Designed miniproteins, single chains, continued (5). Designs and how they scored, part 92

Each design is a single chain, and the fold is of that chain. pLDDT is the mean over its residues in the fold that is shown.

## One batch from the design tools (miniprotein)

Design m19183
Fold by ESMFold2-Fast:
Structure m19183 (fold): chain A 96 residues (1-96)
Amino acid sequence: MTAEEALNELIEVLTSDDPEERRKKIRELAKKYPQLAEFVLDMLRRLRGNPEAIEEARELAKKAPDIVGKFLQALIDLARDPERADEVIAELEKEL
């Protein structure tokens, strides 16, 4: 399994509008890719409520390969929605 496949699964989880399916996918991904789940948790904690970190992530996304850029953009979009970000953070903390 490639890093690109893992990142695509993470993007689908982070962009899911269904809380029940998102919770199931987070649990499954934390089990399959614990290091990536920890990275997502750390990134969301850093980006949430920090405009400077969001701007740095946006600049990094512009220079990143397509899949990494899409992943960073999904994290940025999620971090801009405080209620959804808090929900995902809580779900990840519970599974990790």
Scores: mean pLDDT 76

Design m19184
Fold by ESMFold2-Fast:
Structure m19184 (fold): chain A 64 residues (1-64)
Amino acid sequence: SAEGAAKTLVELAKSGDKEATYQAARMVARSGGGDETLAREAYEAAIKGNLDEARKAVQRALDA
């Protein structure tokens, strides 16, 4: 699930819709009990377009 969520966030970021990407990152963080800091980290990783970094950030958010 973390890889799937990370792939979705990276594709949203590539589309240029920063608001949609951030809201999706917030949903991912909230599903794992993560806060705004973890949501921001997942968002930033997705914007960088690095799938491995995004997967790690998503996993941290889900493990919160």
Scores: mean pLDDT 79

Design m19185
Fold by ESMFold2-Fast:
Structure m19185 (fold): chain A 75 residues (1-75)
Amino acid sequence: MSKRIVVTNLPADTTEGQLRVAFGPFGKIKRIEIPADNPDRAIVEFETPEAAQKAVAGGPVIINGHTLTVEEAPE
């Protein structure tokens, strides 16, 4: 399983810090990327595949009133 997840439905101006707070409970985060071309999306890389699995299988994640869609990143 990938160590990366794709997060969509992000509120405008979502910061890396907000994503770290929201996804930190699932496991240790190695890296977060918010593409300039897709500011409503982010890629969160965990240090372990188990953390990524917990994020995908976990309950709803909400940032600033937006319920995020969390999916495993394609290999």
Scores: mean pLDDT 77

Design m19186
Fold by ESMFold2-Fast:
Structure m19186 (fold): chain A 59 residues (1-59)
Amino acid sequence: SMEEAEEYYERGLEAEAAGDLAAALRHYLQSLGLDPNMPRAEEARARAAALERELAAAR
């Protein structure tokens, strides 16, 4: 679960780098759903919150 959570976090970073903010948000939320206490959980929460604000403002 922790290993899978980290994998989804990395997928989120890749999606964000590619400019796919909606995919990045889904991956960060999936990561946190698998393990909310993984090593990168705090960064995942911060990135997800920032993307939620960005996507809401763009609508």
Scores: mean pLDDT 84

Design m19187
Fold by ESMFold2-Fast:
Structure m19187 (fold): chain A 93 residues (1-93)
Amino acid sequence: SSTANNKEKVEYIKELAVLSLKEVMEDLGVKEEEQKELIKLVKETVESLAKKYPNDLELLKEKMSEILTKVLQLIYEKKLEEAKKLLEEAAKE
């Protein structure tokens, strides 16, 4: 029962991260191809963190919040390649 609840909560965290990212990228006029790549990397990062911290949802939230904050800042600064690299490195941990 707790495992099912954690899966739903992880999916919710993933959806919120994607929605936040998409809104910022659309407002800044980021190309659709770049948006799709960044969305994919954010999803992969959440999935990687969920596998690393399967029993610690609060740590998953904290780590994803830190990563997302940095990624959004890089997107605002038009540093899309740095944002991709940050997500790729986070997913490998």
Scores: mean pLDDT 82

Design m19188
Fold by ESMFold2-Fast:
Structure m19188 (fold): chain A 91 residues (1-91)
Amino acid sequence: MSISEKFSAFVKKVFSDPRVEAGAFVYVPALPGEKSSELIGYITLKEDISAQEVLDLLKKIAKENGIDAEITVTESPSRPRTYHVEVRIEV
């Protein structure tokens, strides 16, 4: 399974969670000389929860789909219930 297929599976599972209202992700493939491909985006939830709870949810989805990835979640300072997400997979 390719890295882009892994990211596609991950995104589909994230949007299947009933807590997720909206979101968008961009796949950024590794350029020559780079060590990792990235998935960068945001999710908006139906309820406001901690960034840690969002991170734990995303890590669980990644593990259940066989994805070994570094995940970072940051709360949006300007948009309620919105979290910036970065997923990094080594090439």
Scores: mean pLDDT 81

Design m19189
Fold by ESMFold2-Fast:
Parts: structure tokens; sequence; C-alpha cells
Structure m19189 (fold): chain A 94 residues (1-94)
């Protein structure tokens, strides 16, 4: 199902973010953890409300753009690189 495909892509995205977090200091690890929780919350809520994959990708892109501006620049760049690949995969199954 589309829902199972979205969850699989989300799980891969979260694992990449967790690997990134292992390379960071404690403060930046907490920022990555908060970001993961936010993304999971948005995706799960959107799936429960039967949003299209395109709507999910668009909402994530807009929300994440704002959140990343609140982070240190180097951390934001690393997260954005992982997120760009995640959004690409979501849009391919949309």
Amino acid sequence: SKEEEVKKILDEFIEKLKELAKTLDEEDQKLVEGYIKLIESIVNSALENKWSVKQIANMLEVTSKWVLTQMPEELAKKIKEIEDEFLKKLREIA
C-alpha cells in the first residue's frame, strides 16, 4: 500500500538521521531528536487523515524549511541533504 511505502521511506530517513546524530555533540543530538519527533508526528497525522503522498511531501518541505532556520547552519545543511533525498523518494511514489 502507499501507506506502507511511506512508512518504509520514513524509517530509512529516521535511521539516516540517527546515524548523523551519533557524529554530533549532545546539544545537536537533542536538536536532531526533536526534528525526528516532529517529522514522525506530521507523517503519522497526515496518514491518519488520508492525505496524499504529494500533500505530505509539501507539508514536510514547508515545515522543515522553517525548523532548519532555527538550527546551527552546519547541522541544518547536513539534515537538509538527508531530507532532500527523503522528499525525492516520497515524490517518486506520489
Scores: mean pLDDT 87

Design m19190
Fold by ESMFold2-Fast:
Structure m19190 (fold): chain A 70 residues (1-70)
Amino acid sequence: SLKEQVKELVFEIASITAEIMLLTLKYKELVAQGTEEDLKQAKEIQQKIEELLKRSDELSKQEAKLVKQI
């Protein structure tokens, strides 16, 4: 059903949001430590956060489209 599809999207968005929050905390820790190795790892985490933000945006657009059909 449309309601079940919306519920699934909401849970997936919530899960991605939690992952972004944890990655952001790790990013801040690595930047604060400031070694070349830490900064390299921080850059990799930043790229992962950007991909997760893109995925979250795509899912939010899908949710908005489905909600209009209810």
Scores: mean pLDDT 87

Design m19191
Fold by ESMFold2-Fast:
Structure m19191 (fold): chain A 86 residues (1-86)
Amino acid sequence: MEEAFKEAEEAARKAREELKKSGNFEGAQLVDKLLEEARRKFKESPEQGLKAAIRTVATASNFLREEGNYELADEANEVAAKASKV
């Protein structure tokens, strides 16, 4: 569970950085806010925190896809799918 959460956090962080590079600052800010919420939830309930992190990655993936970054969007979706099997 901790390992899956860390992988989801890293994927969300990578996506956020890419959104900033592409000029999608609003998308990057939303991902930051959702990731902070996921981290808070993980301290209270690892299961709820992991679910929140997975949703954050999915949200970031959608923004990347809207920006035309299909490769990174697909990479983020794969991380979310793997984390959901825990």
Scores: mean pLDDT 83

Design m19192
Fold by ESMFold2-Fast:
Structure m19192 (fold): chain A 73 residues (1-73)
Amino acid sequence: LAAEAAAVAREVLLEAGVPEERAQGVADYLAGLSVGDTARALDALARQLEAQGKHEEAARLREVARRLAAAAA
């Protein structure tokens, strides 16, 4: 679950124009977190993408975060 979410976050960040090295670093960080902590981190990333006008990418991360939060409850 966390590893799958980390892979999605990597792809979304690459689509948002984040450099490969940084996107991979974020994914590696997320893969080491609990499911609940990954959900919170993804929501924080989504807020940063929204602030940059990347609403579609932010919406994708929020949906993943929502599913992980439900699985962690």
Scores: mean pLDDT 79

Design m19193
Fold by ESMFold2-Fast:
Structure m19193 (fold): chain A 78 residues (1-78)
Amino acid sequence: SYKSYFKLGSIYAKQGNYELAIKAYKKGLELLPPTPEFNVIRANAYNEIAVAYEKLGNEAEAEKARQEALKVLQQQAN
């Protein structure tokens, strides 16, 4: 379940295991249905990935993840 991976990502992030958190969030995104009702959940997962990359000092990857979150929300708003 995508929910299990997002929960696992949250647990890893709280423990400071940001690389494992990113891996779990990305796996959750792969399992998340591609339909618009999941766009808020998808954007939230990208924002969590961005925070984890920022904690790792990877600002370029953090910015890329933030842009993916924004893109998802813009697709919902249009």
Scores: mean pLDDT 87

Design m19194
Fold by ESMFold2-Fast:
Structure m19194 (fold): chain A 73 residues (1-73)
Amino acid sequence: EGEEKARKLIEEIKKNESDEDKVIELATQLARVAIENPEVLPLVLDELSKMEVTENLKKALQAFFDELEKAGV
């Protein structure tokens, strides 16, 4: 379940990469999935590392890591 949710969110981030607010929201949701399902974190990090680095993706990644840090991960 965690892996399926993470993969869906990653696909939506890729589809919405031009929408700053949307990718930040999706990245925050992805972080919550990784917090609830720590076993999917390596998969998430691997998939994110393969994406084109845009300004919106940098902001999304910052939101993702901020959520993990707040949870003590």
Scores: mean pLDDT 80

Design m19195
Fold by ESMFold2-Fast:
Structure m19195 (fold): chain A 74 residues (1-74)
Amino acid sequence: SSLEQDILDALDLMIRSVTKISTRNASPEVQRLMMESARLLSEATRLEQQGKLAEAQELRERARELREEAERLA
């Protein structure tokens, strides 16, 4: 769908500034890991806004681990 493509394009743009990986041409596994990482970062930001700093930090660490795994698989 166009919404799905817009999400992938947004993720590709965000990821290029950090990991230099293109999600659009990546394997389904790499795409899944990067999408999950982005989801965790969004959730961490929400938790930080609620003052749940320890939980937010845990999610940011998990997001980092997923990005490192995606980088190794790419």
Scores: mean pLDDT 75

Design m19196
Fold by ESMFold2-Fast:
Structure m19196 (fold): chain A 92 residues (1-92)
Amino acid sequence: GVRAEALDDAASPPRWLPSENPLENVVEFIVKKDAKEVKVRITALGTGTLDIYVNGKLVKSIEVTKAGETFEVTLPAEYAGKRVIFKLKGIA
């Protein structure tokens, strides 16, 4: 699973989206128009790869080697007005 929170008012509250695999977590943030850098906090409750998608394109992958690890992710100003998806994919 994944826990998520916005650290800046320039991102929407997190929304958990349906997944074809009920054991995987997909979370969405909408970045406000004209937002500068925005920070979000993601806690991965399992190991695997945390993939970041912007408007459907994979832009970053973060390896999660320890369950319960917390990541503060900075979303650059280029993502203003865009849909950002975090997807945790388990590896075994």
Scores: mean pLDDT 76

Design m19197
Fold by ESMFold2-Fast:
Structure m19197 (fold): chain A 89 residues (1-89)
Amino acid sequence: SYKKEAEELKEEAEKVRKQVEESEEEKKRELMAEFFRRAALKFGAPEELAEELGRAVREGDRARALELEKRFRELAEERARKIAEAYEA
């Protein structure tokens, strides 16, 4: 059982490497899309905005991705400001 699980994990890692190799630029965009989507969710962005950002990155729509990134940056700045205000109070 354990040997089988280790083999499955190794096989999954090889599949990921091969996917990156076969379509490096497209897969990089997909990985970046997932990264930005997860990062947006992690700092409290609405799921819809996170999905939109991921889609824009995946499609290579830089203008839309930059707009959505700016919105998330503004939300993060507001969050940081509120934390700082609470500490300074």
Scores: mean pLDDT 71

Design m19198
Fold by ESMFold2-Fast:
Structure m19198 (fold): chain A 71 residues (1-71)
Amino acid sequence: SYREKLREKAEYFTEEARRMLEQIPQTGRQGADHALILALTSMRNGSLSGEALDVVDEAGRIAEEVRELLK
């Protein structure tokens, strides 16, 4: 149950990151934005690592990259 909860939170966080990514303006950062979209799409489509903790860590890393772009 604990592991299932972690995975559900990771999936929720990934969907939220996708919504946030949709708000990034299509400007000089287009190349980086495209790479982030591909990464988030892979995670959302279930191309996740086998363990819930790894999924949470990767989602967090992508979110940090998005924050850096939105500086």
Scores: mean pLDDT 54

Design m19199
Fold by ESMFold2-Fast:
Structure m19199 (fold): chain A 92 residues (1-92)
Amino acid sequence: SAAEEAAKVRELLEGATPKEAREAAISAAVQLIQFGMVDEARRILKAGEAGDNKAAARLIEEAVRKLSDEQAKRVLEAVEAGIEAARLLEKL
């Protein structure tokens, strides 16, 4: 469900490093723009850029709760991809 996907996003981001949260916020924001959630995406990007994991997690959770189950799953996948991208970039 969207609520279950939102809870998973929150867990991942609260445990993330600032770099992981920043990449996750960018990835999630891009997906949310594709779903027409432009204002939510802007707020999420600002929180991610500031390294505010708690704010980024909360804003993404709030956005995901407004989505269908399929769209919510796409945002969770985007968050997971962003975290993985940050981990790969740290190895360069």
Scores: mean pLDDT 86

Design m19200
Fold by ESMFold2-Fast:
Structure m19200 (fold): chain A 70 residues (1-70)
Amino acid sequence: SAEELKQQQLQEAKQALQDQALPVNIRAQSVIYLSTLPELDEESLQLLQKALEDEDPSVREAARKALENH
């Protein structure tokens, strides 16, 4: 179902943000995906806050923008 697909995409984005070994573009895309959601749960907000401390400035900037829009 569409709900199952959305839940899978959300879980994959959350997992990607917890894995600093993943390529920068994958982590950045995960932040961007979370920023497109109309509502962020507490776990997503916490992961975006952690992404503000990412080793790559592009991921940090994406997280800053995501949090400013919520």
Scores: mean pLDDT 82

Design m19201
Fold by ESMFold2-Fast:
Structure m19201 (fold): chain A 79 residues (1-79)
Amino acid sequence: QTKFTSDQTLDAALASVLVVALKSLGFGHLLPDDYQPTDTLDAALQAALIAFQQHYNLPVVSTATIPVETLQVLEQLFS
């Protein structure tokens, strides 16, 4: 079972988890090596999330609220 049951508002802790998961799944090329996670959905993190979402036919991120479907698929693939 996934630990994500609803959409999550982006904060620095969630951004850190997303960066690690995206890098592990091959989307790290869209993130700078010195990338600093923040509570803001910047262009680099947005590009990595959009690439992941497009690859798995998920809703794309347009705000700092990450869709639950994106979080659930990331968790399934990261484990």
Scores: mean pLDDT 75

Design m19202
Fold by ESMFold2-Fast:
Structure m19202 (fold): chain A 69 residues (1-69)
Amino acid sequence: SEEIEKEAKKKAEETGLDLKLLKIMLAFENKDLELALELFKELAKEDVPVAEAAKLTAKTIEEHIEKLK
């Protein structure tokens, strides 16, 4: 969504956080945990500093999805 992209970009400029990470956080805030998990798995495949954090966060989201099941 362009709306999510714009908001994530604005927040990235304000906080200095990674744009992709913020997009994932927004998906999580919308309680779309399946989308958030998918985005984290995609991010974990990239050669970027946040890939390691994405692996850990994906595990946490997976556990949270199990709890919501």
Scores: mean pLDDT 71

Design m19203
Fold by ESMFold2-Fast:
Structure m19203 (fold): chain A 75 residues (1-75)
Amino acid sequence: SELAAELAKYQKQLQIIADILGVPLEKVEEFFKELLEEEKKGIKRSLDEVIDYFRTKLGVSDEAIEALLKYLKEA
Protein backbone atom coordinates (compact mmCIF):
# COMPACT_ATOMS: atom_id res chain seq x y z
CA SER A 1 0.00 0.00 0.00
CA GLU A 2 1.11 3.56 -0.76
CA LEU A 3 0.25 4.57 2.81
CA ALA A 4 2.41 1.77 4.29
CA ALA A 5 5.45 2.99 2.31
CA GLU A 6 4.98 6.57 3.56
CA LEU A 7 4.59 5.35 7.17
CA ALA A 8 7.80 3.29 6.94
CA LYS A 9 9.67 6.38 5.68
CA TYR A 10 8.29 8.59 8.49
CA GLN A 11 8.75 6.22 11.49
CA LYS A 12 12.43 7.17 12.01
CA GLN A 13 11.56 10.89 12.16
CA LEU A 14 9.50 10.18 15.30
CA GLN A 15 12.71 9.74 17.34
CA ILE A 16 14.02 13.14 16.20
CA ILE A 17 10.67 14.75 17.07
CA ALA A 18 10.67 13.07 20.53
CA ASP A 19 14.21 14.32 21.20
CA ILE A 20 13.34 17.91 20.18
CA LEU A 21 10.15 17.92 22.30
CA GLY A 22 11.89 16.30 25.27
CA VAL A 23 9.28 13.52 25.58
CA PRO A 24 9.66 9.72 25.51
CA LEU A 25 9.56 8.16 22.03
CA GLU A 26 6.65 5.96 23.17
CA LYS A 27 4.45 9.06 23.68
CA VAL A 28 5.17 10.34 20.17
CA GLU A 29 4.57 6.84 18.70
CA GLU A 30 1.22 6.55 20.54
CA PHE A 31 0.09 9.90 19.14
CA PHE A 32 1.30 8.97 15.63
CA LYS A 33 -0.73 5.74 15.79
CA GLU A 34 -3.78 7.83 16.78
CA LEU A 35 -3.21 10.06 13.72
CA LEU A 36 -2.96 6.97 11.47
CA GLU A 37 -6.27 5.60 12.81
CA GLU A 38 -7.90 9.00 12.15
CA GLU A 39 -6.52 9.10 8.57
CA LYS A 40 -7.99 5.59 8.08
CA LYS A 41 -11.39 7.25 8.76
CA GLY A 42 -10.65 10.21 6.44
CA ILE A 43 -9.82 12.64 9.28
CA LYS A 44 -6.63 14.75 9.11
CA ARG A 45 -5.31 17.05 11.84
CA SER A 46 -3.63 20.34 10.94
CA LEU A 47 -0.15 21.20 12.23
CA ASP A 48 -1.75 23.67 14.68
CA GLU A 49 -3.98 20.89 16.11
CA VAL A 50 -0.92 18.63 16.52
CA ILE A 51 0.96 21.43 18.34
CA ASP A 52 -2.03 21.95 20.66
CA TYR A 53 -1.94 18.22 21.51
CA PHE A 54 1.77 18.48 22.40
CA ARG A 55 1.08 21.45 24.70
CA THR A 56 -2.07 20.12 26.40
CA LYS A 57 -1.54 16.32 26.52
CA LEU A 58 2.26 15.91 26.57
CA GLY A 59 3.07 19.05 28.61
CA VAL A 60 5.59 20.27 26.02
CA SER A 61 7.07 23.75 26.60
CA ASP A 62 6.63 26.64 24.14
CA GLU A 63 10.44 26.67 23.71
CA ALA A 64 10.42 23.00 22.61
CA ILE A 65 7.52 23.68 20.20
CA GLU A 66 9.49 26.62 18.73
CA ALA A 67 12.52 24.31 18.28
CA LEU A 68 10.33 21.74 16.48
CA LEU A 69 8.88 24.40 14.15
CA LYS A 70 12.42 25.61 13.34
CA TYR A 71 13.47 22.01 12.58
CA LEU A 72 10.45 21.49 10.27
CA LYS A 73 11.19 24.80 8.46
CA GLU A 74 14.77 23.61 7.76
CA ALA A 75 13.58 20.20 6.53
Scores: mean pLDDT 74

Design m19204
Fold by ESMFold2-Fast:
Parts: structure tokens; C-alpha cells; sequence
Structure m19204 (fold): chain A 61 residues (1-61)
């Protein structure tokens, strides 16, 4: 599923893979992705958390 695929990419140990997932969400993400992003936020590297917080804000409108 899209959710399972995104979780794999977003929590990838490869920073390039994570960056690609963030880009995909910025382009194709919807409000429905927000609960997942909030759920995984504490598990992300501290330097990526502000990026995700801004993405959540943008998707929530």
C-alpha cells in the first residue's frame, strides 16, 4: 500500500531515500497523509523534524 511504502522510505537508513520520500510527499501528499507524518515524527533524525513539521502545516492548509 502507499502507507506501507511511505513508512519504509521515510524511515530508511539512507538519507537520500528519505529525501526522495519527502520530495514525493511535498508534490503528491494530501491531508490524509498527515496522521502518518505525525506518528513517525519522533522517530526521525532531529535535523529532519522541522522539515516534516512544515510539510504537515502545508498539507493541512
Amino acid sequence: SRRAELVRLLLSPDPQVRAQAWYELAVNGTKEDVPLLREILPQLPPEEQPIVERLIEALEK
Scores: mean pLDDT 80

Design m19205
Fold by ESMFold2-Fast:
Structure m19205 (fold): chain A 71 residues (1-71)
Amino acid sequence: MLKHVDAGTLPHTTSEEEAVETALKAAGLKREQIVDVRVLPLDDGGSLVVVEATDKNGVKVLAYVRRAAAP
C-alpha cells in the first residue's frame, strides 16, 4: 500500500531542511524512517520537496511540500 501526503505550500525562504521537517510532521513520520529525499525544480521558479519514507507498519509513504517561487 502507498500513502500520499500533501503537506502544502511553504514560503520561498523555506530551507530544504524546514520543508523536509514539514513533510515528516504532516505524515506523522520520523527522520530515521526516510528512504530518499528529492528536490524537483518547478517551471514557476519554485520547487517540490519529495520525501519517500516507510511508516511504522512497513507502508511506503510519499510526503511532499511545495516551496513558492521568489517574488
Scores: mean pLDDT 80

Design m19206
Fold by ESMFold2-Fast:
Structure m19206 (fold): chain A 61 residues (1-61)
Amino acid sequence: VKLDKVQEAVFFMLLFKQSAESVSRHFGIKQSTLAKAKADILAGKTDKYEDLVVAMKQAGL
């Protein structure tokens, strides 16, 4: 699936239960950016996150 680096990092963090610190280092994204994106994705807040939100909810997240 087509995901931005931030979306991919949040997806990885939530699905594999990785720490934000670990994922931040792995993807080169600030922890604050990951936290913001995570909140927006889980809330279904933006069009950019629609596919990821659906996929995550179907996965039980």
Scores: mean pLDDT 70

Design m19207
Fold by ESMFold2-Fast:
Structure m19207 (fold): chain A 89 residues (1-89)
Amino acid sequence: DTRKELAEALAEALKAMGRDVSVEEILNMSSDEWRKILNELYEELEKLMDELNISEEEKKKYKIELNEQEDLSEKARKIAELIKELKEK
């Protein structure tokens, strides 16, 4: 359940960033690789915000909102939502 939900959220976020990775591929990854992907998505999200000229205050709000997510699946889902919001989809 939770692992599949996290994998789906990670795949969706990666797809929104222009990287096509299947849910099945993510499910076969180690927890260490999942954390690496999350860190990479977080970095890409920050770069996207910079490219879109999002204010420093607004960037800080997004970072706080993401950091308050204790559940890894909810954090991944939130990253996917923010990416889609910023990219209009």
Scores: mean pLDDT 75

Design m19208
Fold by ESMFold2-Fast:
Structure m19208 (fold): chain A 92 residues (1-92)
Amino acid sequence: SAYEEVARLLDEAVAATVAGDEAAVDALLARAAELAPQLSPAQRAELMLRATERLLAHAEEIAKVTGLEPEEVRAALEEQIAKARALLEEAK
């Protein structure tokens, strides 16, 4: 299903982000974006929330590969989590 494929692509994008592989992240997110219109708004919000929560768990590793401060990475991801949660609640 499109949901399962997007979930897989986002899981791979999280791993690539933690590894600092920007080219892989861009390619995986582009493929996920092609399939996103096949998902409901609730499904898209759910998968985005799940992916962003996983990234938050690895904020320190992401900060190291991006050269950002861990606090800046956490703040940006927490903002995205709040937005994804709002979209998920609105879609239900």
Scores: mean pLDDT 83

Design m19209
Fold by ESMFold2-Fast:
Structure m19209 (fold): chain A 82 residues (1-82)
Amino acid sequence: SEKQAIQLIDEKFKQLVEEVRRLIEELRELGATEDAERFEQRLRELEEQYNKAKTLSEKMEIVLQIGGLVAEARWRVRELRE
């Protein structure tokens, strides 16, 4: 069911948003304020795009992009902790 698929992707999007927000907070705690601000801006842009997305395909493309944002933020945190 497309409705069930949309519900699952909406839940996944929410989880990824929460993960990016946790990583942004960790970047701020590490003193990486400029990195935190850049990730926060990109997250806001993706949230706006997701709210405008009407199809499962459009939502999946945005979820892929936010997954990439999570990966970038994780690598930046690891780089700063090393």
Scores: mean pLDDT 89

Design m19210
Fold by ESMFold2-Fast:
Structure m19210 (fold): chain A 59 residues (1-59)
Amino acid sequence: ESGEAIRHFEQRLKDAGLLPEVDGVLDDRTREHILAYQKAGGLKDDGVVDEETKKHLGI
């Protein structure tokens, strides 16, 4: 996925008060949040912001 997809995911987490910043980089911290979100949503927990994750997140 593109850095824009990661930025959109991070922005949603920031708006929810879960992340303090948006940097568009898929690092360990961002990947942990993606994995936690995917597990909670019943999605594939591979740490990738794919179409399924985007649809569930509303972006």
Scores: mean pLDDT 69

Design m19211
Fold by ESMFold2-Fast:
Structure m19211 (fold): chain A 84 residues (1-84)
Amino acid sequence: MITVYEKPLPDLSAEELIKMIKETIKYFKENKIPLEDIKAAVEAALEHIKTRPKEEQEKIVEEILKTLEELGLDEVKKFAEELW
């Protein structure tokens, strides 16, 4: 599994974090990464998002869910919605 290192991420703006997560999800889709590993990465991202200001959380989660839907990762989107 890809290990997310939390400490390098806290200084990112909401827009930078959204961009990073979207590009990571696209990379996972293109490289046929197992859905279980994508779910684990999304769960780690959601936990990090919970440490940010409340006004940023909803915007970041909405953009992640949109990206998952656009890429046809409906199972991962449902998992993220149930976890959030």
Scores: mean pLDDT 76

Design m19212
Fold by ESMFold2-Fast:
Structure m19212 (fold): chain A 62 residues (1-62)
Amino acid sequence: SMAERIEALLAEARELLRAHLLTHYSEEEAQKRLDASMAALRALAEVDPRFVEMGVRLLREA
């Protein structure tokens, strides 16, 4: 379903962003930033799921 596809993309975004944040921040700070960023991405997904697809694509290229 579309919802399952979006949840899979959000899970991939979380892992990619977590890896990125851990190169620059402590585990505690990385977790706080990760939670805030994922909350923002989820809110954007409610407006238009294409924002999640774009976000994942950009994170894959980083």
Scores: mean pLDDT 86

Design m19213
Fold by ESMFold2-Fast:
Structure m19213 (fold): chain A 104 residues (1-104)
Amino acid sequence: SMKEKIVERVRAVLTAQADADIAHKAPSMSDEQLARARKEAQELIDMVVQAVRESESLEEFRELFEKKLRERYPHLSDESLESMVKYFTDIVKGVVLRVKKELE
């Protein structure tokens, strides 16, 4: 389905980005910090993917993802939350547009 293609592509894009970010930071990190960073990245990617699966629109995705993020990270500042929501929503939007174009 189109939704399955969107989910798969979102996971691929976010995994590649997380791997790049962790590789960049790895030289300054302990093995414990590196393992924690990988686990947190996987949890965040799973949260984004779940919100994509549960939503029928980009606006619904934004609302569901914000809710999941507040529940998982209750100490996250409103500024950080807004930045993360915007950032991941823009990635999902880009993937949706690309998948739609590929189905033309």
Scores: mean pLDDT 87

Design m19214
Fold by ESMFold2-Fast:
Structure m19214 (fold): chain A 98 residues (1-98)
Amino acid sequence: EEEERIKRIAELIEKELKKPTMHLSDFALKIAEAAGLPATEDVARELLRMTLEKLGIKVDPNLGLSGLVRKLLDAAKKYGPEEVARAIVESARELKAQ
């Protein structure tokens, strides 16, 4: 299931990179849901923050959800959607353990 989850999230990121079709906050909620977490803005924000930190990307504490999504999409352009999706799944496991 973990590899299938990574693949689904990577496909979501790749589609958004090719054809932006939704609001950035809605995309963040969809990523949280795909990662097996509650689709709330607070959960999505924490998930994306942890993911960016795992990728070595410094995040401004005042950065809003849309800003976090922009950094995530930029990371996917640089490192690839699968690498970013893997970091998302790892971050989701840590959040579930809290």
Scores: mean pLDDT 83

Design m19215
Fold by ESMFold2-Fast:
Structure m19215 (fold): chain A 72 residues (1-72)
Amino acid sequence: SEEERKKTLQAGQNIGVAEIALAVSKLTNEFSQKMKDLIDKIIDEAESLLPYLPPEVKAAAEARIAELRAEA
């Protein structure tokens, strides 16, 4: 549905932002606990969208969120 498509795009955007933020944090060595907390919040927001995703996309998104949490 159009709603599922929008939620899927939003989840993808949150995952992409979290990936970029984690990559930048690894390069600078200057990120404070506040930046880590921000990354965790972005990941939490992506996770909150999982119930709205199609099953085939949901499994992939769940796996990626778990990887991001392990890195954060």
Scores: mean pLDDT 82

Design m19216
Fold by ESMFold2-Fast:
Structure m19216 (fold): chain A 59 residues (1-59)
Amino acid sequence: ARKVLIEQFKETLKIRGKEIPDLKDDASVEEIAEEIGKVTGADVEYILPKLKKFEERLK
């Protein structure tokens, strides 16, 4: 599930022409949220619960 979440995030950045971060396949949801925050300028506090909900739906 987490590997799929990271892969989808990287693909989204690629489609939007953004820089792709060097995220490991085993990166935590918190680490993914931090990278999304850096790219989008959004607070991790708003990103993290949405990512956790999305990851649960991928199972």
Scores: mean pLDDT 71

Design m19217
Fold by ESMFold2-Fast:
Structure m19217 (fold): chain A 80 residues (1-80)
Amino acid sequence: MIEELIKLIEESMKKYIDFLKSKKAPKELIEEVEKLGKETIEKLKKAKTDEEAKKVIDEYNEEMTKLEDEFLKYIDEQEK
């Protein structure tokens, strides 16, 4: 399960970064996404139970939501 979660995070991160690059997102935002993904993978590698892995994923989703909000603000400014 943890290996599958790591792969899911890697694939999700890559797709989102590619999307951000296609939209000419700020370099700082792209770097924050990369950093969050790497830190999440390291935490998953250290998780000993499915419950610990789930908490790591829940934290990742919360932080990704914040980064997505920042990207939406950037898009709103570009469309004005």
Scores: mean pLDDT 80

Design m19218
Fold by ESMFold2-Fast:
Structure m19218 (fold): chain A 75 residues (1-75)
Amino acid sequence: SSLSEEARRVIAETRRRVAAAVAARDFQGLLRVGEEGLQRLGAILSQTDDPETHQLFFDTLAWLQAVVAAAVAAE
């Protein structure tokens, strides 16, 4: 669906921005980018009951939680 395609684009953008924040050692930027990405995905998820789009949201949330945990452990 177009919403699933939009979700994949948001995820790709969020992953690029998260990678940039990690490379810059910008923990506050990492948290902000992650929150913005999840909010955008949440808005897409609210418009559909499509299981694929819901799974993309939860996979992205789990990935962001793992990235944040790794960043904290690296300090």
Scores: mean pLDDT 85

